# Designed miniproteins, single chains, continued (3), part 46

Each design is a single chain, and the fold is of that chain. pLDDT is the mean over its residues in the fold that is shown.

## One batch from the design tools (miniprotein)

Design m9690
Fold by ESMFold2-Fast:
Structure m9690 (fold): chain A 83 residues (1-83)
Amino acid sequence: NAAAAYANAGIAAAKAGDYASAISNYNKAIAINPNNAIIYNNLGTAYANAGDSAKAIAAYQKALAIDPSNTAAKNNLAATKAA
């Protein structure tokens, strides 16, 4: 689906180090599927790698609000707040 296509494009951009394109594609995926905790976690990681810890924290918190059992978001939130 279109949300999965944008999410995959975001992952590919992040792997290439293009965090601006990753963030853009994850936001497009969220616009289609706003209740996907995995995409919010990936958005947080892209913000963290871009140097925006405040936006990373907000994205991880949103992932945990959607899915409190998301271990990746919990671990990433703790690591980002400790840095």
Scores: mean pLDDT 88

Design m9691
Fold by ESMFold2-Fast:
Structure m9691 (fold): chain A 60 residues (1-60)
Amino acid sequence: MFELEVEMASEEKAKEFTEEVNKNYPDIKATTEGKKVTLVSESNPLLLIGLALRAIGEGL
């Protein structure tokens, strides 16, 4: 199991990103708490890193 936590610019962006990941990436489990998004993968750490970088980029 691979797990990564990122903090986004706002709670709204965190919720939107979490919904997008759960819709488009079924192998990734995304949860949100405030501005924090936790991403979990059983099999793909590179995809987790890519999604985390994307979450940070959405704040730019």
Scores: mean pLDDT 78

Design m9692
Fold by ESMFold2-Fast:
Structure m9692 (fold): chain A 73 residues (1-73)
Amino acid sequence: DEKEKLKKELLEKIGEILRLIGEIFDLELKLEELKKKGGSQEEIEEIEKKIKEIEKEIEKLKKEMDEISKQLE
């Protein structure tokens, strides 16, 4: 059944998004610690860049999920 395959793909993408959200939370926590301890601007910018790259990946996954959801209708 094609619908079961599409549902499985949606669940896998949901799992990947949750994993990526967890990575963002870990990086934000690290960013707060660096700011509190007076970390270098370069280290702060590196973490902020990593967060933005993960956010872009989440947006890509959301678009892929939207396309799968349309196929399930």
Scores: mean pLDDT 84

Design m9693
Fold by ESMFold2-Fast:
Structure m9693 (fold): chain A 55 residues (1-55)
Amino acid sequence: HMETITIDELEEVFEGAKDHPLIKELFEELKRKYPDGTITIEELAEIVRELNEKR
C-alpha cells in the first residue's frame, strides 16, 4: 500500500495475533494517538518495535 496504513488494514494484518495482550495494547495506543485512523508505515514500525522490546 501507500506510505500510510489504516487501522482497519492493521486489524487484518494482526488477525492471527489479535488476542495477544501486546497487540491489543497496540491497537488502543494507535486509536488514541491517531484518531483519524491512519498512520505512516514508519510510525507503525517504530511503535511495533518498541512494544516488541518489552518481550
Scores: mean pLDDT 72

Design m9694
Fold by ESMFold2-Fast:
Structure m9694 (fold): chain A 92 residues (1-92)
Amino acid sequence: HHMEERRRQALLEIIDELEKTDPARAFVLLAYRALKGDPEFQKRFDEFAKKYGLSKETIERIKKLLEEALKNPDQWPKLYREAIKIVEEELK
């Protein structure tokens, strides 16, 4: 438990640091782990979406791409790249 909690906190800190240089990738990583059912990542995902004013349409598009990536691992590089580009365009 203690080691798992520390690992979770370390991953969140890494994502926080990534947000400073690449917020789109940080968001997609939060979305992926939230989609896998992690409540801490779901909370951070919701906070990120509100902080950056991401539209409901963008959030739904990202969720659909990541759900497809979970079902088809071979599509990971393509779908992950598309998700990041969508968030990058919204953040401009």
Scores: mean pLDDT 80

Design m9695
Fold by ESMFold2-Fast:
Structure m9695 (fold): chain A 80 residues (1-80)
Amino acid sequence: AGLAAVKAVARAFLEQVRTLDLPESVREEIERHLQAALDAPDVESAKAHLTRAVNLALKHVTDEQQDAIALAMERASAAA
């Protein structure tokens, strides 16, 4: 999987985050990391930003929400 696949995963994650009932400041911070992943010039940078978004989300979402995010990311990765 190349840069396009990582960015597809970041887009799917961003779509899921927008459906979640999160504090605005937390949602904005996660969205900033995901936008940084989408703007990244290489795979390593994109993965680093995506990892930061995932780690932040895991502190604020339920197990059910984590499963929904993981499923969306898996589908995006498989489609890329």
Scores: mean pLDDT 81

Design m9696
Fold by ESMFold2-Fast:
Structure m9696 (fold): chain A 90 residues (1-90)
Amino acid sequence: VPIAGGAEAEALSETRARIRLTAGPGGGAGGAVTGAADGAAAAGQGFRGVDGEGDEDRAVLVVEGTGGSTGAAAGEAAVAGARAAGAAAA
């Protein structure tokens, strides 16, 4: 659970949604195909799709690129926290 959910969490959520539309919904579809996820167990299976070989790494780069110099360091820290949670779950 993010403590500072302000601009960092909002920027991450918005950028993540844009990445999904821009980078391609294939990432999410691949996760569903691989795990046969319907969304009922979104917590584990959603993470599986995103964890698929660096999809989250793309999100980090886009967050920094999208924000430019507005919150590059903050965005990187926020995503790092999400990655740590994923690694612990694995």
Scores: mean pLDDT 39

Design m9697
Fold by ESMFold2-Fast:
Structure m9697 (fold): chain A 65 residues (1-65)
Amino acid sequence: MKADEYLEKAREAFKQGNYDEALRYVAEALQINPKHREALRLAAEIYRKMGREGEADALTQAAES
């Protein structure tokens, strides 16, 4: 799969509230492209929904660099 295909699957899992599955797909996208800004931003949003603000802030900074 391409990174963008994993990102699409991550978004669908996120919409369903399946945060663990969404993070798994984001991790796959980032293994293919570690600087994928959209995947990093989605990971940050997932962590915020899980109440992990520190991880979310770190991922937001990574996406902006």
Scores: mean pLDDT 82

Design m9698
Fold by ESMFold2-Fast:
Structure m9698 (fold): chain A 69 residues (1-69)
Amino acid sequence: MVEVPKEKLEEAKKLAKEAEEAEKKGDLEKAIELYRKAASLLPEKHPLRLEFEVKAGVLELELAVKKVT
């Protein structure tokens, strides 16, 4: 796998924790933004990046459903 700088990996994890807090508060837009930012710090095909992208995608679908209701 492509090597990830330790600082970038820690920043991505920090953003993911902030996204989880935003999600718990019902701020889906903020949670999506933070997961997207966390994913962008990681190289393509990194397992953690895929996890964050999946979480952001699920929240985007939830937000879309909420908007049409």
Scores: mean pLDDT 79

Design m9699
Fold by ESMFold2-Fast:
Structure m9699 (fold): chain A 60 residues (1-60)
Amino acid sequence: GLARAREALARAEEALAAGDATTAGHYAMQSAVLALSAGDEELARRAAELGREAKAHGGG
C-alpha cells in the first residue's frame, strides 16, 4: 500500500544520503512497485528517479 511505498522511499533516501547506493536502489525499486500497485504515479516516478540516481552513484 501507499504507507509501505512511502516507507521504502524514505529508506532509499536515507541509504543514498549515507552513500549506500545498493541499498538505495533496492528500496527505490520496492517503492516504485508498491506505488504503481497503489495507483500513485507521482510517487512511482519519484521512486524511479531515485533508483536512477542510485545506479549513477554506484556505477550500476
Scores: mean pLDDT 82

Design m9700
Fold by ESMFold2-Fast:
Structure m9700 (fold): chain A 118 residues (1-118)
Amino acid sequence: AAEAAAISAALLAGLEAALEAAKRAIAELEAAGREVTGIRATVEVLEYGAEDGVASGTGRGEATVTSADGVSVSAVAEGHLSGPAAAMTARAVELEARTPALLEFDVRLSDEATAVLR
């Protein structure tokens, strides 16, 4: 339960970071007068922890945005979230439901991911 909430916090942070990265990449292509046709996002869990009913996590989001003429722009962002364990799980479910239809989504757990569970 505590580990699941901590992983949810890290995934939520990474997904929010990926969406921020996607927005930056879209803005760059649109500023160049290009039509956006696809978005691919990857979320990586870097760190997660839970202590005294508080869950926290750090995730990395990368987004690659492609235009109709084959130009691609990639952006990377990292995010951190901390809050009540129950709230982290609920927010992760809500954010997943808001994922854009054009987004291809790949989730990874980093080989260097650090867990701090107390």
Scores: mean pLDDT 74

Design m9701
Fold by ESMFold2-Fast:
Formats: sequence, C-alpha cells, structure tokens
Structure m9701 (fold): chain A 90 residues (1-90)
Amino acid sequence: SKLAEEAREIARKYMVEELGYSEKEADRFADIVAAIVRVAEKQDPNLAEEIVKLLKEKGPFEAVRYAYSKMSPQAKAEADARAAEILREH
C-alpha cells in the first residue's frame, strides 16, 4: 500500500539519519514498520493514516507504540508474525 511504502521510507531515513544505524539494520526495522502499517490499514484505513502522521511528527517508536495501542489482538498477532518473518530473513 502507499501508506506502508511511505512509512517504510520515513522509518528507514529516521534510523540512518537521526539514530546512526547501518543501512541493513535500518532496512530491517523499516520493513517491520511497513508491515505494522499494512496490518493496521486492513483493520482501519484511518488508523493507518494516523500512524503515518505520528511517524512524521514523532518518529517510529511513538508511531509503533500508538499502533499497538489501537490494534485488535488479531492484528497485533499478525504484525508480530510478520515482524518475526522479517527478522528471520535479515
């Protein structure tokens, strides 16, 4: 989705430019953030838009915290599973 692609790029740049992580670590984290946004969008597109807004304004850690506070138990389980897959690939 467009929102997930935007979230991935914002998170990647934040990790490299603000926190000094390597491109590899930043890409892994950005893929996880994008996966969370995709899962949130399936639950509620308005939630996904608010997550991306928080990502721009407050950074990825506050955005992810907010996302998990608003996601259903099923959505959290899906996001956790996708994050685990990304961590196995990287």
Scores: mean pLDDT 87

Design m9702
Fold by ESMFold2-Fast:
Structure m9702 (fold): chain A 66 residues (1-66)
Amino acid sequence: MLSEEQKQALIDIVNYYARTGQLTPEQAAALTAAINAGDLAAARALARSLPAPVGEQLVHALAQVE
């Protein structure tokens, strides 16, 4: 299970890419929902579906909380 600090760190990354226009609102919402649920498998699947470099960076960040 993800700690609240780990969830917040991942959500901050998602929000950064949403603010810079590199994620759509739908992509950001889906990632945030998976992270809040602690569903790392869903979060990784979503991140892998995203274009570079955002998808790669999110997959890397998710691996750090393993």
Scores: mean pLDDT 81

Design m9703
Fold by ESMFold2-Fast:
Structure m9703 (fold): chain A 62 residues (1-62)
Amino acid sequence: SMAEALATLILQTPLSAAQLVALAREQGFPLDEAQARELLALARDPSTTVAALAARLEELSR
């Protein structure tokens, strides 16, 4: 899914909150900066999976 693709990118690529907002918008996920910071904080947790991050992305962008 697009959410899993974006979650994989977030986990593999160092992004700022502003960069994540821009990328998410291009893929159809409207995020504000606070939501982007939350996703980046989750991505820094080594227990976070692609599936968990993708699910949170979908929740926040809905």
Scores: mean pLDDT 84

Design m9704
Fold by ESMFold2-Fast:
Structure m9704 (fold): chain A 65 residues (1-65)
Amino acid sequence: SPPLSAEERERLRELLRERHERVRELRRKLEELIKEYGDRYHPEALELARAFVREMEEEERRLRE
């Protein structure tokens, strides 16, 4: 398949940037909730939630590469 045109590449970058921003905001909110309510969660559930946050961050990183 031929490479994307400059305009197509720019549009794709905009869509990916918006997606990355949404993922980052969700991750940040989840981290804040974990910090605020951590003492109310079972340790295993809290650790799993943190692992999920890290997985989301890694996925965002891979989409950028």
Scores: mean pLDDT 71

Design m9705
Fold by ESMFold2-Fast:
Order: structure tokens, then sequence, then C-alpha cells
Structure m9705 (fold): chain A 105 residues (1-105)
């Protein structure tokens, strides 16, 4: 179960990603975002981390439906895919998330 502080941090991260996508964020800005997330959430369990990635996927899916820049969506999705592969290479839930992210490309 997520703490109130962890839930608030996830909401703030989700909103920051939305702002980055709306402003046409560069590769460097998205990579910096992921590094900041690693520092804030390094204590999260696998289940909590995967739930967080599901929230980020929902942001990308919603942004794509709203007509956000396809290059920004593609770049962000690929960054998340590589991150999930690195952290959870043999996890079935992680593999499902990767396939859902690929569907955004």
Amino acid sequence: MLTEEERKAIIEAVQKLMDLIENGASREELEKFLKEIDEKFKGMTKEQRLAFYRALLAVLDDAKRRGADPEVIEYAANLFIERIKKEYPDDPEAQELIERLKALL
C-alpha cells in the first residue's frame, strides 16, 4: 500500500510529465525527469514501481489521444521501455507494460 507522501509524489511526477509533454520536452529533459524519479522513489517496492509506470503510461496514452507531438510521445515511451527492461527484465507484469508502451508508437 502506498503512503500518503508516496501517492502525492506520484501525482506530482504525473503532472510534471504532462507539463513536459505539453511543452515539447527534449530527450535530455525527459532523461533528467527519470533520474529525479529514481532518486525520489528508490525505496519503492517492485509493485509500487510498476504501479507508477502504469500511471506514466496512462499520461502518454491520454496525451496521444489529445494530439500531443508524436515525436515526444515516441521518445518518452522508448525511454520508459528501456528503463523497465533494465529494472525488471524477467517480470511478466513489466513485459505487459512494455507491450502497452510499444502500442503508443
Scores: mean pLDDT 78

Design m9706
Fold by ESMFold2-Fast:
Structure m9706 (fold): chain A 60 residues (1-60)
Amino acid sequence: SREAEIAELEALIGNLEDEIAALRAEAARSTGERRAQLEAAIATLERQRAALREELAALR
């Protein structure tokens, strides 16, 4: 159902937000190449989150 699809997308977005928060915390404690790698990973997850938010908006 549409409600189930919305709930699934909200759960996926929530999981991505938790992962982004964890990576941001690690990046804040990191320097050099490790920070750059974490920032690249965060950027990738933020793009995935944006795509899921657009999909969620289309269902609302």
Scores: mean pLDDT 90

Design m9707
Fold by ESMFold2-Fast:
Structure m9707 (fold): chain A 66 residues (1-66)
Amino acid sequence: SYEELARRLRLLLMQNDREGAKALLMEELGLSPEQAEEALERLTALIRDNGSVEELARELRRFHEG
């Protein structure tokens, strides 16, 4: 689920594992390296602003399905 992926990404980004988070986005959502970088930028901003798992999951869905 997008919520489970969002929790995994939050943990990686809280550990400053940007490369792991990027690889996970590419593997799980089939994003290109460029799309994964854009997604990471948005997700990192949301986490910085203490965004919810639901907000992160919503962004992941948009990148995967939009």
Scores: mean pLDDT 84

Design m9708
Fold by ESMFold2-Fast:
Structure m9708 (fold): chain A 69 residues (1-69)
Amino acid sequence: MQRLSPEEAERQLEWIEKEIKEMKEKNDFSPSKLTAILLTAVGILLESDDPEIRERAEKLIKEVFELAK
């Protein structure tokens, strides 16, 4: 598998965090948007072995689950 660089993973994590915050502020929880965010976070977990990056991705996955309930 192609490994994600730490810098690229951090950029993707920041993008996800921004999207989640924007969705919360606008109360706009599109299922397709939540799915795209979830898949991106899972991709980071599969392609990164950095514990800090993995922890952030897991936190974002949990956040998406909370928003979907």
Scores: mean pLDDT 77

Design m9709
Fold by ESMFold2-Fast:
Structure m9709 (fold): chain A 75 residues (1-75)
Amino acid sequence: DELEREARRHLEEAEELARKAEASSPEEQQTLIDQAIEAVSKGLELATHASPSVLAEAAARAREIMDRIAAIKAK
């Protein structure tokens, strides 16, 4: 339960940071992207210590977040 909640919180934080990066100036965007990537990494690490279903959910969400980041960087 706690590992699942913490993994989800980190992924939610990463999603919010990616949204902020989309709306930010180029100078601020890279810092927000770096923070979002760190949050994804933390969420995935916590998910590896939870159930396989939680890890699968976290991996899918992480892929979506990383795809958003790639789209931001391509602009």
Scores: mean pLDDT 83

Design m9710
Fold by ESMFold2-Fast:
Structure m9710 (fold): chain A 58 residues (1-58)
Amino acid sequence: SAADKAKAEQLVAQAKALVEEGRGREALALLMEATKYMDDEEREKALAEFHALAERQA
């Protein structure tokens, strides 16, 4: 639903901000919460984007 998509986007944005702060454990927990509001394609894309971001912050 549109509401689920909006919730997922908000949680992903917060997770990305936490990665930038060096709070990777909290970021991963928030990302996993976000995946509950995603379909398979959205989940795969979000995980790939998060992985790429985490590599850049290392």
Scores: mean pLDDT 79

Design m9711
Fold by ESMFold2-Fast:
Structure m9711 (fold): chain A 68 residues (1-68)
Amino acid sequence: MSLEEIKEELEKLLEEMEKDPSVSIEEADRRVLTFVMRQSRSLSPEETDELLAYAEKLMKEMLEKRKK
């Protein structure tokens, strides 16, 4: 799976969690971290850093949406 495909899967995961109000920010963070850690085993260090930065960006956006 390419880094771009992994980013798309991460976006879908976050969209699903945003649609479910029962998913806490703590639970969402745990799920995202688990996803990134699993994918990092198949990625280079540079790709892992890019995926982590992207995950942080998406998590911040979700947190901001829930605060509004």
Scores: mean pLDDT 79

Design m9712
Fold by ESMFold2-Fast:
Structure m9712 (fold): chain A 70 residues (1-70)
Amino acid sequence: MAEELDKAAREAEKLDPRVAGNAYEQSGLAYLKAGDLEKAAEWFRRAAEYYRQSGDLEKAEHYEKLAEEL
């Protein structure tokens, strides 16, 4: 159900960058669990971008690093 999480993340972008970051994080984790490392890395990079916009620099750095290692 990663595709529904992707849709929710895109809708969350319009409301709150922190909510968008969390939604992209959940999408990345879902793809990672499914073994789709390329999609997981893409969504973790998006999560990091939105966490930076919300001021959550620790989560932004964490998910950027995780995406680079996939």
Scores: mean pLDDT 78

Design m9713
Fold by ESMFold2-Fast:
Structure m9713 (fold): chain A 62 residues (1-62)
Amino acid sequence: SLSEKVARLIGLILQGIGDLLEGNYEEAIKTFEEARKLAEELGDSRTVEIINKMLEEAKKKA
């Protein structure tokens, strides 16, 4: 369902942020890439843009 996909998207974003805070940059990248794909499926272009910025930061630190 849509609500289930939204909950999953939020969970992935929070997990990716947690990985970044712990210095797990490679795991953060994988998690954010999964979150981005889900946001794209939902047509949420704002969330895609935010995740792209998070990915860029994670990749710089990896």
Scores: mean pLDDT 88

Design m9714
Fold by ESMFold2-Fast:
Structure m9714 (fold): chain A 67 residues (1-67)
Amino acid sequence: MEKAKELFEKGKELIEKKEYEKALELYEEAIKLDPNFAEAWLNLGEVYRKLGEYEKASYYYQKAQQL
């Protein structure tokens, strides 16, 4: 879905600006629109890891592997 990809790209820009909480919101919206968007699940895991939330990061990485 094109909208999910657009949210994903905006999330990546927010990561470059170190606005991790806003990036999480956009990535979570992307996976709600396209639950099979493996890259969005992976990037959610990376953002949670950068925020020190390793248990949540592990959850999203595992979901990405199943897609």
Scores: mean pLDDT 83

Design m9715
Fold by ESMFold2-Fast:
Structure m9715 (fold): chain A 61 residues (1-61)
Amino acid sequence: KLEEGREALKKGDYEKAVELFEQAIKENPNNPEAYALLGAAYRKLGDWEKAKEYFDKAMSL
């Protein structure tokens, strides 16, 4: 799921990347990389508020 999310992000499918990274977090909620990638995907979508939330979460783990 995490690798699939990275592939979606690389292809510019940011909405799909969000979905896949959310699934990765549900599978392993202590993975800071998944939160950072979710933040990056939200940033690409222009959702700065959610991007900040997930970057902050990544740094706290």
Scores: mean pLDDT 81

Design m9716
Fold by ESMFold2-Fast:
Structure m9716 (fold): chain A 55 residues (1-55)
Amino acid sequence: MEEIDVSNLTKEEGIKKLKELIDQLNAAIKAGMPQEEIDRLRELVKKVGKEVSKK
């Protein structure tokens, strides 16, 4: 799984990153990407979302 250092981001930077990941996830689902890729993107969205929620 790819590491994203979101703990050092500001809340605004984290929100921007979260939006980018959500857009990528939606694009991957729409394009019928492999489940492994979709699951990875979902996990990244969840991770970034939790970090943003703490700020």
Scores: mean pLDDT 75

Design m9717
Fold by ESMFold2-Fast:
Structure m9717 (fold): chain A 70 residues (1-70)
Amino acid sequence: EEFERVLKRLEEAAKQGDVEALIRLGNAYVLKKEYDKAIEYFKKAIELDPNNEKARVGLNYVENLKKQAE
């Protein structure tokens, strides 16, 4: 209930180009173990801000988790 409402607000902020909202969505989907969705959000954040270290570190972390899940 509360979590879904927070995700919806983050998705709306992300549509407006909020890089922090995209990173927070990536982290939220990592916690849900939906790694492909997390990767999409981190890639979107990097596309908007290519020098964002948080987004780059997040992407690398999720890709490594996905490799370990094989």
Scores: mean pLDDT 81

Design m9718
Fold by ESMFold2-Fast:
Structure m9718 (fold): chain A 119 residues (1-119)
Amino acid sequence: SVSLTESGGGTVAEGGSVRLSAKISGLDLSKAGLAWYQQKPGEKPELIASLGFVGGDLLVPERVRGRFFLSRDVAKQTAYLEMRDLRREDTALYTAQALGLVDGKVRLFSGEGVELTVV
């Protein structure tokens, strides 16, 4: 009943830009929290961005501030991670997560992730 679908990865040139999308169904995006995780090859997933009903909008770590930007389109039930001035070290699996209330309980939903390769 709840799904989260990421898109917009692939291969991008260094110095280029890309926008990743996370489409949410079964939750109202205006009432749900959303997070993006970056997992570089051989590393643990790291929280890169959040949009939320609790914590607000946040970019972590500082190394991506000024290059990564958060937005959401509530009417389209979609959140975006826009990445500019791409570097080879931005090559990673990017996974979106949604946090919301289902049947009176807080539930976490994760996408399968979208791969980005910077060349």
Scores: mean pLDDT 81

Design m9719
Fold by ESMFold2-Fast:
Structure m9719 (fold): chain A 81 residues (1-81)
Amino acid sequence: MLSDRQQADELVRKADELAKQGKYKEAANLYVEAGELYERSGDLRSAARAYFKAGDYYDKAGDVSTSVGYKLRGIGLELEA
């Protein structure tokens, strides 16, 4: 059984591989799941980084509104961390 942090790390690795294939929306979705798992583990800095990456990939996928939302969430977590 994987911990929340180990599951998040695995999702980040899978998301990076999808991004290499140009599958930006799928990569962004996995970074969101990783961010939520990092938050549950109390790793707010890793959660913030995951949300920033999700925002970057949503922007590359053409979803600017969702991109801005996750980047703002990442900033909020950095200020609280």
Scores: mean pLDDT 86

Design m9720
Fold by ESMFold2-Fast:
Structure m9720 (fold): chain A 93 residues (1-93)
Amino acid sequence: MEKIKEEIQKIVEDAESPLEAIRKLADFVTKKKNLPAFRFEERDPPVLTFGEGKAKEVRIVVPGSYEAVLDSDGNVIEGRLVNGPGYVEVIAE
C-alpha cells in the first residue's frame, strides 16, 4: 500500500504537466492491483488527494474530449468541446 502511494506521488512530481500526469496515472491504474483510493485533478496548481479503503471503481477524464447531443434520427443538434479539468480518480467503498 505505502509503496503504491509513493509511486503515485512520484508520477505526479516527475510529470512535466498535469496532462502528462493524467496520462501516466491512467496507465498506472490500469496495470496495478490493490490500488489506494485517490484523486488527481488538473488544476492550477494540480491537486492530489489520498483516501482510505480498497479500489472499487476507476474514473479517467482527459481534457479536450468532444461531447455531442443527437436527436432520435442521429443528427447532431448540439456539440461542444468539453472544457474543464481532467482527472483520475480511484473510488473505494
Scores: mean pLDDT 69

Design m9721
Fold by ESMFold2-Fast:
Structure m9721 (fold): chain A 65 residues (1-65)
Amino acid sequence: EVEELLDEAVRIADAIPDPFTRGVAYIVVGVYSAIAKNAKTPEEKLSAAQQAVEDVRRIAERERA
């Protein structure tokens, strides 16, 4: 599930047409991936992965809005 959420965040980032904004989205995914890897509890790992998806969706939405 955590890996699936991080993969979803990468897929959303891949779909961003602007190269700069896509780069920012990849950095966000990388940061949350590192947080998830270093988290001590399953809940913290899941929260980090969910935040990656939400933040990347917000970045993608700003490009459309």
Scores: mean pLDDT 79

Design m9722
Fold by ESMFold2-Fast:
Structure m9722 (fold): chain A 81 residues (1-81)
Amino acid sequence: SLEDLRRTVENLRAALPEYRKLAEQAGSLSPSERAAVLTAIYIDYIAAEWAASQGVPGAEEVARELKEIADLVKKKFDEAL
């Protein structure tokens, strides 16, 4: 339902600060830990993209921010090599 999607987007937005904090620390993660973090972010990204496709306000912004966070995780991991 749209109400369930709206709550999902609200929950994802609330989680963004913790995801950003985790991304800044990503250089300290092992390759398997990095894969787990990226998998979690991409699952949430798919949920946000689906909500955006259904017209949920703010979902497109949340999806964009999750993608940026995933890119930051990759960048921070690469910098730690």
Scores: mean pLDDT 84

Design m9723
Fold by ESMFold2-Fast:
Parts: sequence; structure tokens; C-alpha cells
Structure m9723 (fold): chain A 77 residues (1-77)
Amino acid sequence: AAAKRAEGIALLKKGVTYLHNGDYEKAIEYFEKALELLKDDPLAQATAYRFIAQAYRGLGKEEEADRYEKKADELRP
């Protein structure tokens, strides 16, 4: 659905803004919301997982970051 995908991408962009501002918890919240809307888009999900991993690294949570990087790698073509 075009509307659902567009909303998911908009949430990804909001998450990226929080990520760049160092608000890692807010970034993760927005990326998780985006993932729910992008379930049928593996490339967009992989992008979201990579950003979640980056946010967890910003929080010093390396094990969580590694987990999300593996999720992204599983979806990468």
C-alpha cells in the first residue's frame, strides 16, 4: 500500500533527524514505528535496522547494536 509505505518512510526520516541530534531513544522509537509500516519492504526494513543499530551504539549498547546489524544483513540483497 502506497500510503502505508509513504508514512513508514516519513517515520524513518524523523528517526534519522533524532539520530543526528543524538536523541538515540527517540530515534529508536521512530525507527520501530517505521518497521511496523514497512513489513512488506525488506530494503526499507534493512535500512531501519541499520539505523537502530547505530542508535544503540550511540547509547553504548553494543550487543543490541550487533543484533540489529545481523537483522539488516539478513534482509540485504
Scores: mean pLDDT 84

Design m9724
Fold by ESMFold2-Fast:
Structure m9724 (fold): chain A 79 residues (1-79)
Amino acid sequence: MIQDYMRQAVIDAIAGRSQNAQQFYQLMLQMIRNPDMPDAVQDQMIQQMANLMRNMFNVDDQQIQDFINHMRAQIQRRR
């Protein structure tokens, strides 16, 4: 279930469509900014999405790293 959401969000982000990119961003913020979610689980979710990008899509390592850095910054801004 959550993996299906991550997969769709990654597909939409890669496709570069404005509406889908916004949905991806909102979905990520919801998962990451949950106050009851441990930091380790948030990092695991980011890593799972990065793995989906790498394994299912032809994406450069730099793009994956930029995605990880961006998501981690969203966690820090919440605090």
Scores: mean pLDDT 59

Design m9725
Fold by ESMFold2-Fast:
Structure m9725 (fold): chain A 96 residues (1-96)
Amino acid sequence: SERERNRRLAEALRKVAEILEKFPEENRVARLAAEAARRIAELLEAERPEEALALEEELRRRGAELAEKERDTLTIPPEVLEEARAELAKLAAELE
C-alpha cells in the first residue's frame, strides 16, 4: 500500500539522516542533506506527500546555489554515500 511504502521510505530517510549527522557541522552539504531527509520523512509520516515534493524541489534549488558558492568544498566521502545507499537498498529489497 502507498501508506506502508511511505512509512518505510520515511524510516530509511531517518537512517540516512543519522549517517549524515556523523559529519562535522562545518560540512554544510551533509547538514543540509540530513535536515532534508528528516523533514521529508516527517511529511511522509504525516501523509503530506505534496508538501514533501515541494520541499524536495526547494532543497534541490538550495543545493544548487550552495554548490555554486562552495564548489571546491562540497564533498561527501564515498564511504558515507555507500552507507546511505546500503540503507536505501534494504528498503528496496523489502518493497520487492
Scores: mean pLDDT 67

Design m9726
Fold by ESMFold2-Fast:
Parts: C-alpha cells; sequence; structure tokens
Structure m9726 (fold): chain A 73 residues (1-73)
C-alpha cells in the first residue's frame, strides 16, 4: 500500500511541475497515472486508510480537471 501511495505522490509532484512549466499534456498524463495508482491503493486499503486515499483522489482529480480546461483552448 505505502509504495503505491509514495509512487502516486511522486507522480503528482511531477505533474504539478509540468503544469507550472506550461507542459499541460504531460501534466494530464502524469495525473492520469497517479489516479490509476490511487485507485489501485483504494481497492487494497483498510477502511481507515480509505478515507485519506479518497480525499487524495478528489484533490488529484480536481487538479487534472483544471489542467484539462487549460488544454481545451
Amino acid sequence: LKSLLDKAKKLVEEANKAFDKGDIKTAIELYDKAIELLEKALKISSPEDRISIEAELSLVRAQRAIAKIEAAR
């Protein structure tokens, strides 16, 4: 579980850096990969861990949506 969460966190950090540089397409790809890992983590998590993982998923999905809006110009 922790290794999946650590990897997802790293991907989110890389996605944020890509977004800041204006590389919106790369940012979206990295957010998508982070979401996939968080969804996998959610399936194997305990009920207690589930709440924090769902919160992280919501934040990453929101950031992805913002990046997608920027890309739709």
Scores: mean pLDDT 81

